# Ledger of designs, part 32: designed miniproteins, single chains, continued (4)

Each design is a single chain, and the fold is of that chain. pLDDT is the mean over its residues in the fold that is shown.

## One batch from the design tools (miniprotein)

Design m13080
Fold by ESMFold2-Fast:
Structure m13080 (fold): chain A 89 residues (1-89)
Amino acid sequence: MQPARIEVVKVEPPELEELIREAVDKLNEMLQQGKSFEEAAKEAGIKKFEVLETRYDPETGELLVKAKVTIEKDGKLYEADVELRITLP
């Protein structure tokens, strides 16, 4: 079975898009290694992940998630609102 995969759809503010995509790519790598979401998020520099809205798309079989995430990079905290697409295993 393929593990769950997370895709970044939208980031607000747009200036943080690269930072969020890097964190999500690292998160996906850790999930592929069999780590839990909590361990993967910590390794990816995600300090907080707050789900605001979740919608299941029956046409694609994917979860659409709106979340507020806090990322730490170089000792600084960045907060972004993100829209994610999660492919379930």
Scores: mean pLDDT 80

Design m13081
Fold by ESMFold2-Fast:
Structure m13081 (fold): chain A 81 residues (1-81)
Amino acid sequence: GSLPDPAEVDAALATMIYALAKRSGDKEVLEEAKKILERLAERSPDNPEIWEALSDVYRMLGEEEKAEEYEKKAQEIRKKR
């Protein structure tokens, strides 16, 4: 096999970052997770797992409008797969 698909690596990273942020519940950890996930979303914008993680982190930060926006983005991507 070749090197892992970068998009699949980004999905795995998003999942791990989300799990850490969710377990912590700390605002500082959530804000750092948000920054990392936003960077991953820019790199792999067609990956629904990243947008789902972003939605959940924004929701935990109380940013419901952004959370709903990213949830809809993830749903749109999943409908194409």
Scores: mean pLDDT 78

Design m13082
Fold by ESMFold2-Fast:
Parts: structure tokens; C-alpha cells; sequence
Structure m13082 (fold): chain A 97 residues (1-97)
């Protein structure tokens, strides 16, 4: 349970980080959208496995807002939400490690 949750949190952080990099460096919202969708999938799996879901739930909300902003071409808002989600996911990971 704990090891599986850690794995999914790390995958969510990795995909969110790649989305953030793409939004900053390339301005490619479609590639960022694909990484955000994968980050959400992994974060949702971590949420199912979580004994304390609060940080992961907040991170998912930020990831979904980032995804919507990226889909709308609002790259500044997308970057803001994605970096906030990464911080929340990292805090959730620290609670498990």
C-alpha cells in the first residue's frame, strides 16, 4: 500500500514536472496537456491508496485547473497551477517517506 502510493506520487510529480518544463520552454500546450492528464491519473491512484488524502486531493484540484488553463491557451495560469500541484504532491510524498 505505502510503496504503491509512493510510486504513483513519484510518477505524478514526474509528469507534472515535464508539463511545467514544456509550458516554460516550448510553449507546447498539447504535449503539456498529455503530461498533465498522466499526472492526474497517477495522483488519483495515489489518492485511492492514501491514509491521509488531503494534500493529494488539493494537488489533483490544482492539476485539473492547470489542465483547463492549458487547454484554453492560458499558459501563465497553467504554469502557476502546475507548480502549486508539484509542491503539494512533494509534501504528500514527504508524509509517506
Amino acid sequence: KKEEAIKHLKEAIEHAGEAYRLLVERGDPQAAIEHLQKAIEHAEKALELSDNPELVRKAIEKLRKGLKAAQEGNLDEARKYVIESIKLLQSALEELE
Scores: mean pLDDT 86

Design m13083
Fold by ESMFold2-Fast:
Structure m13083 (fold): chain A 78 residues (1-78)
Amino acid sequence: MEWVREKAGRLDASEVPSWPEEELYELLRRVAYALIKHLVEQGVSVEEALERALAAVADEPGAELARRAIEEAARLVE
């Protein structure tokens, strides 16, 4: 299940210069939605997928925005 960590790591490594906060949030929400949906397709429950996604992002400094996006995406997948 390195896919979750790989996706989170790539988001952290991504250089996204000068994007407005709302656009960054929307992008993060879409990526989180795809990630959680992917985990559910792998047989993981929505709640477990949410916890895994949050844990992967929470390990990153300054992951507050990504955490909010992940929580919103999880509600949409259920």
Scores: mean pLDDT 65

Design m13084
Fold by ESMFold2-Fast:
Structure m13084 (fold): chain A 57 residues (1-57)
Amino acid sequence: MSPLQRALADMSMLALRAIVEGRRELADRINAAINEVAAAGDAALAEERLRELEAEV
């Protein structure tokens, strides 16, 4: 699994956790970050976004 694929998978898990916890606005922001990262195809950007989102969860 590539670093980009791993980061996207981890972000998807954070989004699911946010939904389960009733944090819909956070889940929406995580999904927006997933779309940004997938469009860019940049593993470093993916890891940066993941760290930012992990700090909020």
Scores: mean pLDDT 82

Design m13085
Fold by ESMFold2-Fast:
Structure m13085 (fold): chain A 64 residues (1-64)
Amino acid sequence: SAEEVWKRIEELMKKYGIPFERPQSREEAVELARRISRQMVDKGVPDAVLQEVMSLLGELIELL
């Protein structure tokens, strides 16, 4: 469900100290994905984690 997907994203964002807000639309989710990917790269987050987060955001976008 969108709730379960969002909960996993939230936990990862908190772990890496990345600011986040729950998107209310597909457009907001796409913008969030762009911001998160930039911040994760800047912080040196492992590629495997970045790929997991991008996959989860893609799932969230499809559920909006």
Scores: mean pLDDT 82

Design m13086
Fold by ESMFold2-Fast:
Order: structure tokens, then C-alpha cells, then sequence
Structure m13086 (fold): chain A 90 residues (1-90)
């Protein structure tokens, strides 16, 4: 259902935000990078709230994760989150 899809998308967005905070706390990313990606996640969330377009919001979050994987290719956590997001898009 759309309700379950939205709930799962929000859970994955929270999981992504938590991972960004952990990397920042460990000194693995700068505050500037942390703030930039948190802003991008907020923009995807605000888009979801404004439009209700779950699939478009999902694609926006996948774009954010792709940028993070490009910067941090050894991060298994970002790759796991991407896989779960892609499963929701099917």
C-alpha cells in the first residue's frame, strides 16, 4: 500500500540521517558535508509532504545515496540503504 511504502521510505531516510550523524561524530565526514546531505534529505522529505508523490521522493533519496556512495565507496551501510530503496521502487 502507499501508506506502507511511505512509512518504509521515511524509515530509510531516518536510517540514512543516523548514518550521516555517526560518520560526522567519528570524524569521517566534515560538518560541511554532513550539513549539505542533511539539507538534501530534508528537501526530499519536504517534497514528499508537499506533493504526496512517494515514487518521486524515493528517486530523490536514491540520488542522495548515490552521491554518498560516490564519495564513500567503502560504506556498506549506504549500499544496503540503496538496495532497500531500489526494492521499494519495484
Amino acid sequence: SDEELEKKLKELMNKLADELEELYKKGEISFEEYEEFMKKLKEAFDYLLETGDIKAALKKVIEVVDELIAKHPDSEKFKEIKKELEELLK
Scores: mean pLDDT 87

Design m13087
Fold by ESMFold2-Fast:
Structure m13087 (fold): chain A 119 residues (1-119)
Amino acid sequence: MTAEEALTVLDSLLALLDHPDVSVTVDGNTFTITYEDTPAARAIVDAAVARLKQVPGVRVERKGNTVTVTLLEPLSSGLSEDKRAAAERLEDAIGASTNKDILKLLLRRLKELVREDLK
């Protein structure tokens, strides 16, 4: 995907992780979002789903209160050569993360690399 598309994905995932009624887990290239059926949680999830569906390198599936987001293309793929290796390492660490706070930190670090590449 493009760096701008990767930024959209990262911003959407970070917004979901910041909401107390939303749980995000990851396994490789697949993010599983589970949320409480509150108006606030529905609003943030609906907004994130709408944004993510605009990215062609992402598949979004919704079943009840669970959303599955699959990255069909790496978040790192649209970055310049000098940043790509560092971004690929961060993306590997993201996909292996089992801790919400570490996941947020890794996503924010990748977002900064994407922003530096876009300038």
Scores: mean pLDDT 87

Design m13088
Fold by ESMFold2-Fast:
Structure m13088 (fold): chain A 79 residues (1-79)
Amino acid sequence: RREEIAEVIRKGVEKTRKRADQKVNELTQKANELRQKAIEDPEKREELIQKSDDLINYANELRKKADETEKLADEVIEK
């Protein structure tokens, strides 16, 4: 029963990590697209670059959140 709960927690954490990694990749790709658009649209260059930076920052926050979730799960699984 405890082992079943531990498995559910581990699966949840693994799923969360996979989603975070996928989202980080999507955000990084989007940031690159925004930078490319900034070259094509000089009028919005500053705004597009800022949005790109915001996406990278969000990606970093998602990684931190996934790491935090893994740590908490390990603590719970231990007892």
Scores: mean pLDDT 79

Design m13089
Fold by ESMFold2-Fast:
Structure m13089 (fold): chain A 83 residues (1-83)
Amino acid sequence: MASKKEVILELEVISGLLRMRATVSGDPGYAKAADRLDELVKEMKEKNISPSEAIKRAKEIIEEYVKDEKIKNSLIERLESLE
């Protein structure tokens, strides 16, 4: 299991990648996913959320808002590597 700091860093990286995708593709799903991940990072910093709970929530956000299966699966695999 990755540390809280490692999970926060990975979520911030994924959020940045999704914001870049939103700018290039024009698909609002990417921007919404990034916004939700930023909210999750804020909750991790303000609340006692476990790394495992954060990873679970991040996967749910990606599955809900990222419709491109290749991008979705790649991001989920990155999160599973932290477990």
Scores: mean pLDDT 84

Design m13090
Fold by ESMFold2-Fast:
Structure m13090 (fold): chain A 122 residues (1-122)
Amino acid sequence: DEEQKQLENLIKQAEAIVNTKDEEIEELIENARKVALQEAEREKLSPEERAKFEKEMEEAIKRFREYVEKAKEYAQKFLDYYEKAQNTSDPAKKQEYLEKAKEYFRKAAKYMAEATEELINL
């Protein structure tokens, strides 16, 4: 049914977040850094403006890493609570675990969106 398919989609998204390798994150950062530096060169910034730009870029990359780590943490909590819901025979406990899982997924999505904003605003 629609609700089951929607939940399966959230599970796939959470698994993708959790299973994103450090190498993939580093490649994404290097590509974003390259694009940002090309834009800075095109704007012909002064040495002082370029130093400020590079400092702000590295601070944004640091925040990106922190947000990705938080997204992974909450995505894992979503998966853990979803598993608890599947293994529970008590309908009331199952509902409690599913609501907690959805809360953790919302937090994972929020941190992933914040991570994306940091890269876009480089």
Scores: mean pLDDT 88

Design m13091
Fold by ESMFold2-Fast:
Structure m13091 (fold): chain A 81 residues (1-81)
Amino acid sequence: MEDSIKKGEEILRKAEETAEKALKMVRDDPSKYEEAKKLLQDTGKELAKAAEEGDVITSRAAGRAAVLLNKTLKEIEELVK
């Protein structure tokens, strides 16, 4: 139980850090869009894999992380228009 909560917090923290990094990359240099997109997608796949092996708490955290990463992907798409 305690490990599931810590893993969920780690998943959310990693998603937040990745989202911030991707946004900064594109804001600083729009040519980095493909790199930022790959970073978000790769991180999303990694977190989804971790959630499949976890309990309900870990899966819910991964779901929230996926929503954040997808929202961030849309934000960087708008920045490069």
Scores: mean pLDDT 80

Design m13092
Fold by ESMFold2-Fast:
Structure m13092 (fold): chain A 70 residues (1-70)
Amino acid sequence: KEEEIKERIEKVADEIAATPLPSDEQLDAWLKEIRELGKEAEPFNSVELSNLITAAALLAVGRRIDRELA
């Protein structure tokens, strides 16, 4: 299950990285998925999962800021 969460968060991070100009709907969906994955990862107390989730969240927030400035 921990490996499944890691694979899912890495997939989301890759999708965000591959999409420089996402729609608001895509951004909301990614942020919701990242939040849900963060809750699922909490019982594992994994620094690796926490770092991956944080990195994906920061990337998504960066995309939202770029969209707001455009």
Scores: mean pLDDT 78

Design m13093
Fold by ESMFold2-Fast:
Structure m13093 (fold): chain A 67 residues (1-67)
Amino acid sequence: MLSDDEIAGLVAALESPDPAAREGAARRIAENPEAHEAARPVLERLATESPDPRVRRIARETLERLG
């Protein structure tokens, strides 16, 4: 189960300049319900405001998994 520190690290990784780090963080958040509340605002922002269409897609897909 993810700790608060691990969740904070994953949320920070969503804004990483490294595409692999962003993708990995989004996937881990989607697979771990305890991270959903902390990640939701960042994912919503990235889904609508990210200039990278790949990042917007990953954020939207992650939000769908969150429900």
Scores: mean pLDDT 76

Design m13094
Fold by ESMFold2-Fast:
Structure m13094 (fold): chain A 94 residues (1-94)
Amino acid sequence: SLAIEAVEEALERGLPLDMVVFKIIAARSKDKEIMKKEEEDFKKKNLPSPEQWAKLFREARDEVERALEEMGLTPEEGERILEERMLKRLKELL
């Protein structure tokens, strides 16, 4: 599953954005020390508003999907690459 879909669903359900990001990171990491460090780093950042966050996610998704299409990959073929790039971009924004 794409991390973006999980964020969009959680925003519709009114979940806190920090908890959503932590859940995505937790699903990707099996190392508790890495998870703890990323959680601490995340808490030190100014978080965008939910509306700004959703906009940034849609724009980043569209940009990454275009890049994958230019490489000749479909979203289904590039799902893992898309998810990894989105998480990296998210960490750079936070």
Scores: mean pLDDT 58

Design m13095
Fold by ESMFold2-Fast:
Structure m13095 (fold): chain A 87 residues (1-87)
Amino acid sequence: SMAERLLELLLRREPSMTEEEIEELRKALEEDERKVLLQVLTQLAREGDEEAKEMLAELLGVSVETIEEFFAAPDAEQAAWLREMAA
């Protein structure tokens, strides 16, 4: 699942993550998978993670090019778009 792919990506980036942090993230994903995926993948993609950009594009049904164009926009436009996608 997309949630499992996110957890694997995070464990590769931060192998020092505690069991408690992993469990909290799993619970958050169970409560609202789409919202958590949007929040975490957007943050990782902004940090330049190419795999996170691809996953975000897949989640939203857009191209990676669209995600890259979005992140080139001013912060205010990015915030507005994220609010729309989270609703």
Scores: mean pLDDT 78

Design m13096
Fold by ESMFold2-Fast:
Structure m13096 (fold): chain A 88 residues (1-88)
Amino acid sequence: SNEEIVREVLTKLALSENISKEEFEKAAKAASKLSPERLAEIMVEVVREVGEPIARGRVLQFVREAAEAGLLSEEKAEEIIRLFHELE
């Protein structure tokens, strides 16, 4: 599922694991198909489950990089980040 793809890649990033460009693009495309609310919930869950201080910065960086790559709209990325801060 799109949620499983996003969760797997966000978990790797939260753990400071390297991902390929292909994995990044696949996850960003999957994220584009989720609501901003659901993606923000997954991001918060991943940060809490990983429990590493860097995890928060890594999941936020994913959203920014996906927008910079044109794989998410800037408006959707801003909404995801806003909702993430409200839920954390």
Scores: mean pLDDT 88

Design m13097
Fold by ESMFold2-Fast:
Structure m13097 (fold): chain A 60 residues (1-60)
Amino acid sequence: DDEIILEANEAGKKTFEEVRKAVPRTASSPQERADISDELAQPAIKTANKKMKELEEKKK
């Protein structure tokens, strides 16, 4: 359901915001920050997928 997808995406966004705040703003270059962000984005993606599955289970 679209509702489940939206809620899962919101959870992923929150995780990504927390990750983004954790990325050092004093990193030596924008490229370095981008590389770190890509690695840290993986937890956000996993969180969204996990949340989607949990919400789908609750809809039964």
Scores: mean pLDDT 66

Design m13098
Fold by ESMFold2-Fast:
Structure m13098 (fold): chain A 87 residues (1-87)
Amino acid sequence: MKEKLEEFARLAREARRIALEGTPEQTAEALGRSAEQARKVGPAMGYVYQALMNGALALRSGLDLRDVVAAVAEEAERLAERLAKNL
């Protein structure tokens, strides 16, 4: 469990970096990887999975929301780190 949360935090941090430095397409791919890892953590991360997938779909639809998705990824990382620390 803790290792899955730490891997999720790492992927969320990477998605945030890509959102600030990369293209919308690269950001959508990074959000997809973070969402997949959130799903592997379990049901407690279901709402995080949905938020990350919605962000990826919005970017793929041509909406440049990279600053918003960077903020979402940052909060997802902080949540995962807090959960991992308390396990």
Scores: mean pLDDT 76

Design m13099
Fold by ESMFold2-Fast:
Structure m13099 (fold): chain A 117 residues (1-117)
Amino acid sequence: MPTSVEIAEALYAELKEKGAVLVFRGRSPAGWEWGAAADLSDLSEEELREYAELLARGGAEAGTEVVAEATTAEGKTFVARYDPSAPALDPEERARAAEALERAFAPVSEAVAAELA
């Protein structure tokens, strides 16, 4: 049944099309993809990479496979994914990652919840 996946994909496409500088993509164990876009143009290239890595690590700790793609205003793309050899998130990093994931995927979560209601 196509409802939750198609709603998530449509919302993801809308966010991506709005011209956000930073795009995040998540993939569930069931193989469907979702994402969110954020305008983080005030961040440096280093901060964008660290933010993408934090989101990928936080998603993995939450049991979700997350690949974070950060595209700068110049079109340069960085890809961060969870590395099992990386140090575990500390409590502060975990809290920040959880907040970032909630903000990044809130529109998708709301669309899925609305469809299920």
Scores: mean pLDDT 56

Design m13100
Fold by ESMFold2-Fast:
Structure m13100 (fold): chain A 89 residues (1-89)
Amino acid sequence: GTSPAFEKKYEEYKKKVEEMYEEVIELAKKKDPRAKEKLEEFKKEGEEMIEDLELLNQPSGAGKKLIEEFKKYVEELLKKAEEVLKKVE
């Protein structure tokens, strides 16, 4: 199985990406110019979270499926946020 450190970070990062997504959407709905900046921050932090999970998954590799699911979830949230931002402009 995965390490306790991996499991804890996985849960923390899932919550963090949801919070970051919600922040971008709220700013976009308000037509706040910061929405684009927060979307770029979300993209960067998402990549950093994935890299951190990949490091925590070594050497066992047991979390590979969870990391792939997390990557897809982040990609879907980013795509949805970009669509909302374009629609509001």
Scores: mean pLDDT 84

Design m13101
Fold by ESMFold2-Fast:
Structure m13101 (fold): chain A 93 residues (1-93)
Amino acid sequence: SERERFEQKLSEIETLVKEAEEAAKKGDVDRVQELLDRIRQLFREIGPHADREEGLKLIAYVLIAVGYLWEAELKVRQKKIDELNKKIEELRK
């Protein structure tokens, strides 16, 4: 049924958000981006069939996944800063 398809895709979004959290912790920007793109695709597919509460939940999941992308990007930037600082200290010796 249409409702069963909605619930299956919503469950898939929830799983993808959890995978995005784990990828973000590892600083895997490419993986978080892939997962966010899939979440956005599913949101477009089921969004028109969502009630108000479900719609807000879907928006929240997209925003959470965007937050994980920013977390992953910040981790990569911090690692690059740390690497540059080590090279600077090596040049001072």
Scores: mean pLDDT 87

Design m13102
Fold by ESMFold2-Fast:
Structure m13102 (fold): chain A 75 residues (1-75)
Amino acid sequence: SVAERRARAREYVERALEALRAGDVETAIQYLNAAIALTPSAAVVRYLEAAIAALRAGDVETAERYAREALRLLE
């Protein structure tokens, strides 16, 4: 269902944030990409893609802000 996919996407974003707290940027990017695959929401996808771009640029703080905004939209 859409609700199950939304809940799982939210779980992956939360796991990505935990990976960032552990310093594991590659695992965080994998979880964010998994969340993108589960959501049809263009707004959520844009925030998650922005988070991945920030991580690739070395800006973990900006990535966390975008990921948290995606979590807000997945409520």
Scores: mean pLDDT 89

Design m13103
Fold by ESMFold2-Fast:
Structure m13103 (fold): chain A 74 residues (1-74)
Amino acid sequence: MITPEMEEIVKKILKELLPEISDPVVFEAFLLAAASQLSVEEQIEFNKLLNEAKDPKNHPKLIEFAKEVVKKHA
């Protein structure tokens, strides 16, 4: 279950780490990660892509991964 507290924490983290990304699919993927709904492999890749997304050129990779995991877990 996604709590309002988890949503608020995720919004704060995304604002600090990725202020240029407003795509809701990234927020949904982050909520899945926070709720431990991703596989170990997906969690590792997501953490890697989050770190790489500090460079705007890497935003498309993060967004595409987020779309894939959200679709898979929908």
Scores: mean pLDDT 75

Design m13104
Fold by ESMFold2-Fast:
Structure m13104 (fold): chain A 85 residues (1-85)
Amino acid sequence: SVDAEVNALLKQISELRLQAIQAALKGDEKKVESLLAEIRKLQDQMVQLLKDAGRDQEAAAFESLGQRSIENLEETIKKILEELK
């Protein structure tokens, strides 16, 4: 079902967010960039899945929330990397 696929993507995004924070704490900037790119890809897949299912309002909401979520994660990572210098 669409809901099962969305829930699976949300779980993967959550796990990748934790990995990105862990990579940042180790100062692994290349790993951080790779993980952030993968998070964005999964967010795009989730939005597209909802659009394909005709759930346009949910797709728009997840696109907006996803953008804010990634920006907040990037800001957190930036602060972590600055503290390691």
Scores: mean pLDDT 89

Design m13105
Fold by ESMFold2-Fast:
Structure m13105 (fold): chain A 87 residues (1-87)
Amino acid sequence: SVETVEEVLRLLEEAIRALEAGDEARALQLMRKAYELASTDPALASLAEALRTAIEEFEAGRLSRAQVRGLLRLMARELRRLKEQLE
């Protein structure tokens, strides 16, 4: 739904701000909330899997803050495009 897309987008934008502020714990919390919500919408299944992978790789130290931030920015851009198609 549009409402689900909007809320996931909001959570990703908050996670990006948390990463920019150096708050990795808050960023992970927000990413997990985004993953849980995205998992409830079939249109967001690919995004949910990408978020799950990003969370696991970030927690394992295989992705840096800058890399995760870049991935989240890409995801947010794709969600904005999807929202425009649903409206």
Scores: mean pLDDT 87

Design m13106
Fold by ESMFold2-Fast:
Structure m13106 (fold): chain A 92 residues (1-92)
Amino acid sequence: LVENILSNDDDVFVKAVLELLSLQKKSNKANEIFEQIKPIVIQSDDQLLREKLQLLHLLLQEVPEEKLLELRPNFSPETQVILDKILHELSL
């Protein structure tokens, strides 16, 4: 799961995010995994990876879709596509 969150494949990342959101409803394991990922991303020069982590944090904090859409313009175009994919999957 940690490896999938750090993946450069958008579809792999989206699936991993959905799995973490499912785990959050059942246990604190999602927060533990997030805390393991956070220092790796902070040490990275990858802006996209940092934005993906920020998006994951907002989702784990159960920020409503309306608020995520308000924040969407602040993300890079690549992160906007990822957000759109996540919201689409959550609507299914």
Scores: mean pLDDT 75

Design m13107
Fold by ESMFold2-Fast:
Structure m13107 (fold): chain A 95 residues (1-95)
Amino acid sequence: MLDELVEEVKKLLEELKPYMSPEDQELVDELIRALNNATSRNDKIGILQQVLSLMEKFLETLTDPELKKRLEEVMKKVLELLKKEDPDLAKGLLS
């Protein structure tokens, strides 16, 4: 599930990249590299939180209805995964 979602996220970010600002394109490249280098579940979750923030920002500017729908669907999957992991992340932040 997590690895499949990570691959889906990377694919969507590559498809969205031409519609982004140069700064956001560089951030996308950084996030994809970080996801490729992430070995632990916690590392992947932390990167997905950053991806969700970028996706939320980009959703406001995206005009293509098909890409917008796909972005919303992927964001929902990421959000549900992050909600499931929230208790463990909250414990880590308090350590």
Scores: mean pLDDT 76

Design m13108
Fold by ESMFold2-Fast:
Structure m13108 (fold): chain A 58 residues (1-58)
Amino acid sequence: LTQKQLIGEAVFTALKQGLRQQVPLVQEAMKILQARGEPVDPVLLAQTVQTVMQALFP
């Protein structure tokens, strides 16, 4: 999986938990990625969460 795909999966997992705010989503997604041992760019993660939130909750 690419880094973007891994970030997307983590964000989707956080959304399934009922999280709907930017900061909690970023925090949960980061924890999921860290648990997988994946190094992730925090800026890319934050941008992905923002894009998903804007797409789903315009």
Scores: mean pLDDT 76

Design m13109
Fold by ESMFold2-Fast:
Structure m13109 (fold): chain A 110 residues (1-110)
Amino acid sequence: EEIDKAFEEIERELDKVKEIVNKYASPETKEKILSLLDEIRKLVEEARQAYEAGNKDAVLEAIKKIKSLLKKIRDIVFENITDPEAREKIMEELKKIQEAVDKIEKIVNS
């Protein structure tokens, strides 16, 4: 139940990041960020399937990769999105994704 809510939150916040990036980013920056968001989405699906299969190690491996990709997105946003309001909104959504990912990690390690 709690883990399902965390997975749903990640999906919701990924969609919000996509919306903001589509409005404010240059075409080149948009392509880079959207590609990384798609990779995160695939890893979230892999983590969900691994959790349902009882494979904790596979969930933790997917989480590690998701955290790495979130750092890459933050770096791209910081370097390439100069609008302070757009940057702040994206960073807030990325923080919510990170918190949901951390919640999944805690549940799996319990």
Scores: mean pLDDT 88

Design m13110
Fold by ESMFold2-Fast:
Structure m13110 (fold): chain A 89 residues (1-89)
Amino acid sequence: SMEDEELEREAKALEEIFSKYPKEIQDKVLNFLKKLLEEVTGKPFKAKSVAEAYREWRRILPTLTGEQVARLGRGLAELSVEIQKELEK
């Protein structure tokens, strides 16, 4: 579907963007997303890349409760703040 194609493009774009960062930042982001998904779903998720983590998130999103979605939102907001701090020096 168009939505699935958009998501795949977004996942690949994120991977492209993060691949240009230092390896330690890439690993931090990947580990953060993996941990966030595991904490929210209560299930083990093994993300191999940012793209894979994004695709797994999208796959599970429709099955999540409102509370789980809110917890995901909070985690992503924290990640955004951390990235913003890095970009602001």
Scores: mean pLDDT 75

Design m13111
Fold by ESMFold2-Fast:
Structure m13111 (fold): chain A 79 residues (1-79)
Amino acid sequence: MSLEEIKEWAEEKTKKAMEAIEKGDFKSFFEELEELYTEMSNYVLELVQQGKFDLAKELEEFALELLQKLKELIFKSLE
């Protein structure tokens, strides 16, 4: 998969996780979050193994930004 395809997939998974939390479906939310975290970590590792350290860092930073958005949504939903 291209870096762009990975980012598009991650954004779609993030959207599904956000929809789940908005519905109070914490089980689906954690399942989507676990899959997102696992797959993104694997893609970062693959890029590192290929010597593409700049792309690996870009993908890691992108993943952290998505996780931060989900974290902020969780805290707002608990207010």
Scores: mean pLDDT 79

Design m13112
Fold by ESMFold2-Fast:
Structure m13112 (fold): chain A 73 residues (1-73)
Amino acid sequence: MAEELRERARRLAEELERQPSIELLREAVRVGEEMARLAMERGREGMDVEEAERKLEEERKKAEELIRRLEEE
């Protein structure tokens, strides 16, 4: 599952690079949120959940900031 999400994220990043759009950015945020949930689940198995969650939250906030800037353009 996590591997499938990473593959989808890679495809989205590639599409964004070729055809940047707000719709694709929103999809990337959604995928990021799902990956964050999975990372937190994995963290409980032997990693620092707090650290993993914080890093993913930062990435999500960056994506939201990018969407905001694009919408304000």
Scores: mean pLDDT 64

Design m13113
Fold by ESMFold2-Fast:
Structure m13113 (fold): chain A 60 residues (1-60)
Amino acid sequence: SKELIEEGIEIVRNSKSVLEAASEIVTKLWQTDPVLAFKMSKLVLESKSLEEAIEKLEKL
């Protein structure tokens, strides 16, 4: 959902690294929507920076 994607983006903004952001997305969103949480986490891990991760999530 759009609301979950926006929450994922907020997690990335508040993270210090791509690995931390990916981990927090899974931890916080897994119980709500495991498929979307995993997909967002994968996109973040494939990103070279937090800025790139946000850009990729905004395109979902």
Scores: mean pLDDT 85

